Designed miniproteins, single chains, continued (6). Designs and how they scored, part 10

Each design is a single chain, and the fold is of that chain. pLDDT is the mean over its residues in the fold that is shown.

## One batch from the design tools (miniprotein)

Design m20337
Fold by ESMFold2-Fast:
Structure m20337 (fold): chain A 61 residues (1-61)
Amino acid sequence: KEEFEKKKKELEELYKETIARINADPSLTPEQKDFLIRMVQKHYENKLKELEKEYEEAKKK
């Protein structure tokens, strides 16, 4: 339980940091930033699903 919650929080914090870095990058246009943020959001959603699967499998042991 606590390990799953910890990993979920770490994943959320990593996602937030990545978005902040993209927004702070002066080499990227607003269009490129928007595109990259959407890509990062999809990646975050996929990683969250992976974490949920790992939690379910650990629970069955």
Scores: mean pLDDT 78

Design m20338
Fold by ESMFold2-Fast:
Structure m20338 (fold): chain A 64 residues (1-64)
Amino acid sequence: AQAEADALQRAGDIGSEAMTRLKERLAKADPATRARYEQRGAEVLGVPPSRSTAYLGLALEERQ
């Protein structure tokens, strides 16, 4: 019970750190690369490209 709660809390903290790293990498990317990430994330989600879909696109590239 307590160990499970601690594990979920840690997963949340790691998720926040990963999101911060993705934002930093996206900010350093050139406009063409950012547009590519926006399109990739949008294709996976089936929605129009946006800044939000860029994070998913970048995360998918980083996991390769």
Scores: mean pLDDT 67

Design m20340
Fold by ESMFold2-Fast:
Structure m20340 (fold): chain A 56 residues (1-56)
Amino acid sequence: MVTRTGEIVLPTEEYARALAEKEAAAVEAAGGRVLSVEIRPDGDRFRLTLTWEAPA
């Protein structure tokens, strides 16, 4: 397992939440596990931070 962290800034909280669910499902489907999901305001946008373990 290798720990990975990704960040992306998105225009709305709804979009960030939807993307977080999609990415979490993809991680689980690939045999990894999601460690944390964080959505926070970043100016007029929202920052999505996802930390996961990949089976590598």
Scores: mean pLDDT 82

Design m20341
Fold by ESMFold2-Fast:
Structure m20341 (fold): chain A 107 residues (1-107)
Amino acid sequence: MVNEIANIFTKHHLSQETANTIAEAVVTGNMVSDSAESKFGVLLHEMLKNQGNAAYVREVGEKLSLPSRWIDLAVEFVNTGEATPETEQDVVLEAIMKDLVNLHNSL
């Protein structure tokens, strides 16, 4: 599973090291390091487990001190299955979230 998740991030042009850090946090639900990447992986883990509970996903993101825009995109995605991209980074994050949900639901 870590390799399959890491492949989603590398497909969207993240480095192998960054992809591995995020993927481990997504699989375990635990921070691998005190990095934004590790914290983002924890948010994605909680998003996958709590699909339809946007309030909880927001609470997790805020407790992890993630950028408000990343939290807003994850919350919108949990509520609607889509995100409203305003930046190139938003488009990449939405594509990653869609690929992760598809992978999770296929297992």
Scores: mean pLDDT 78

Design m20342
Fold by ESMFold2-Fast:
Structure m20342 (fold): chain A 56 residues (1-56)
Amino acid sequence: ASKEEQVLMRVAEEIARTGRPPSRAQLREIAERYGVSVATVSRAARRVLAAIAANS
């Protein structure tokens, strides 16, 4: 699996748990953990939120 796929799954888990978008601190933590940019994590969060909205 790609790093981006792993980031997307981690973000999806966070959103599923809270029902809210990740905080800036959470985005930075995930970016640091996976060695990607905060922009990459932010894009993943937007994709997950859009998918949740479409299924609601």
Scores: mean pLDDT 79

Design m20343
Fold by ESMFold2-Fast:
Structure m20343 (fold): chain A 59 residues (1-59)
Amino acid sequence: RREEIRRVLEEEVRVTMEVLKLAVKKAVLGKLSEEEQKELEEAVRRAEELARRLEELLA
């Protein structure tokens, strides 16, 4: 239980850091490459899935 919560939290932090990095880059440069845009979209989707899983584990 605790191990699963810790693992999901670690993944959530990792993915959130990825989203922040790309969001800051987009804000500073005004644009992202197509590869970076896909990376951002996938990272946001993964963050949402991990948040849902974390909510279930904490219920």
Scores: mean pLDDT 79

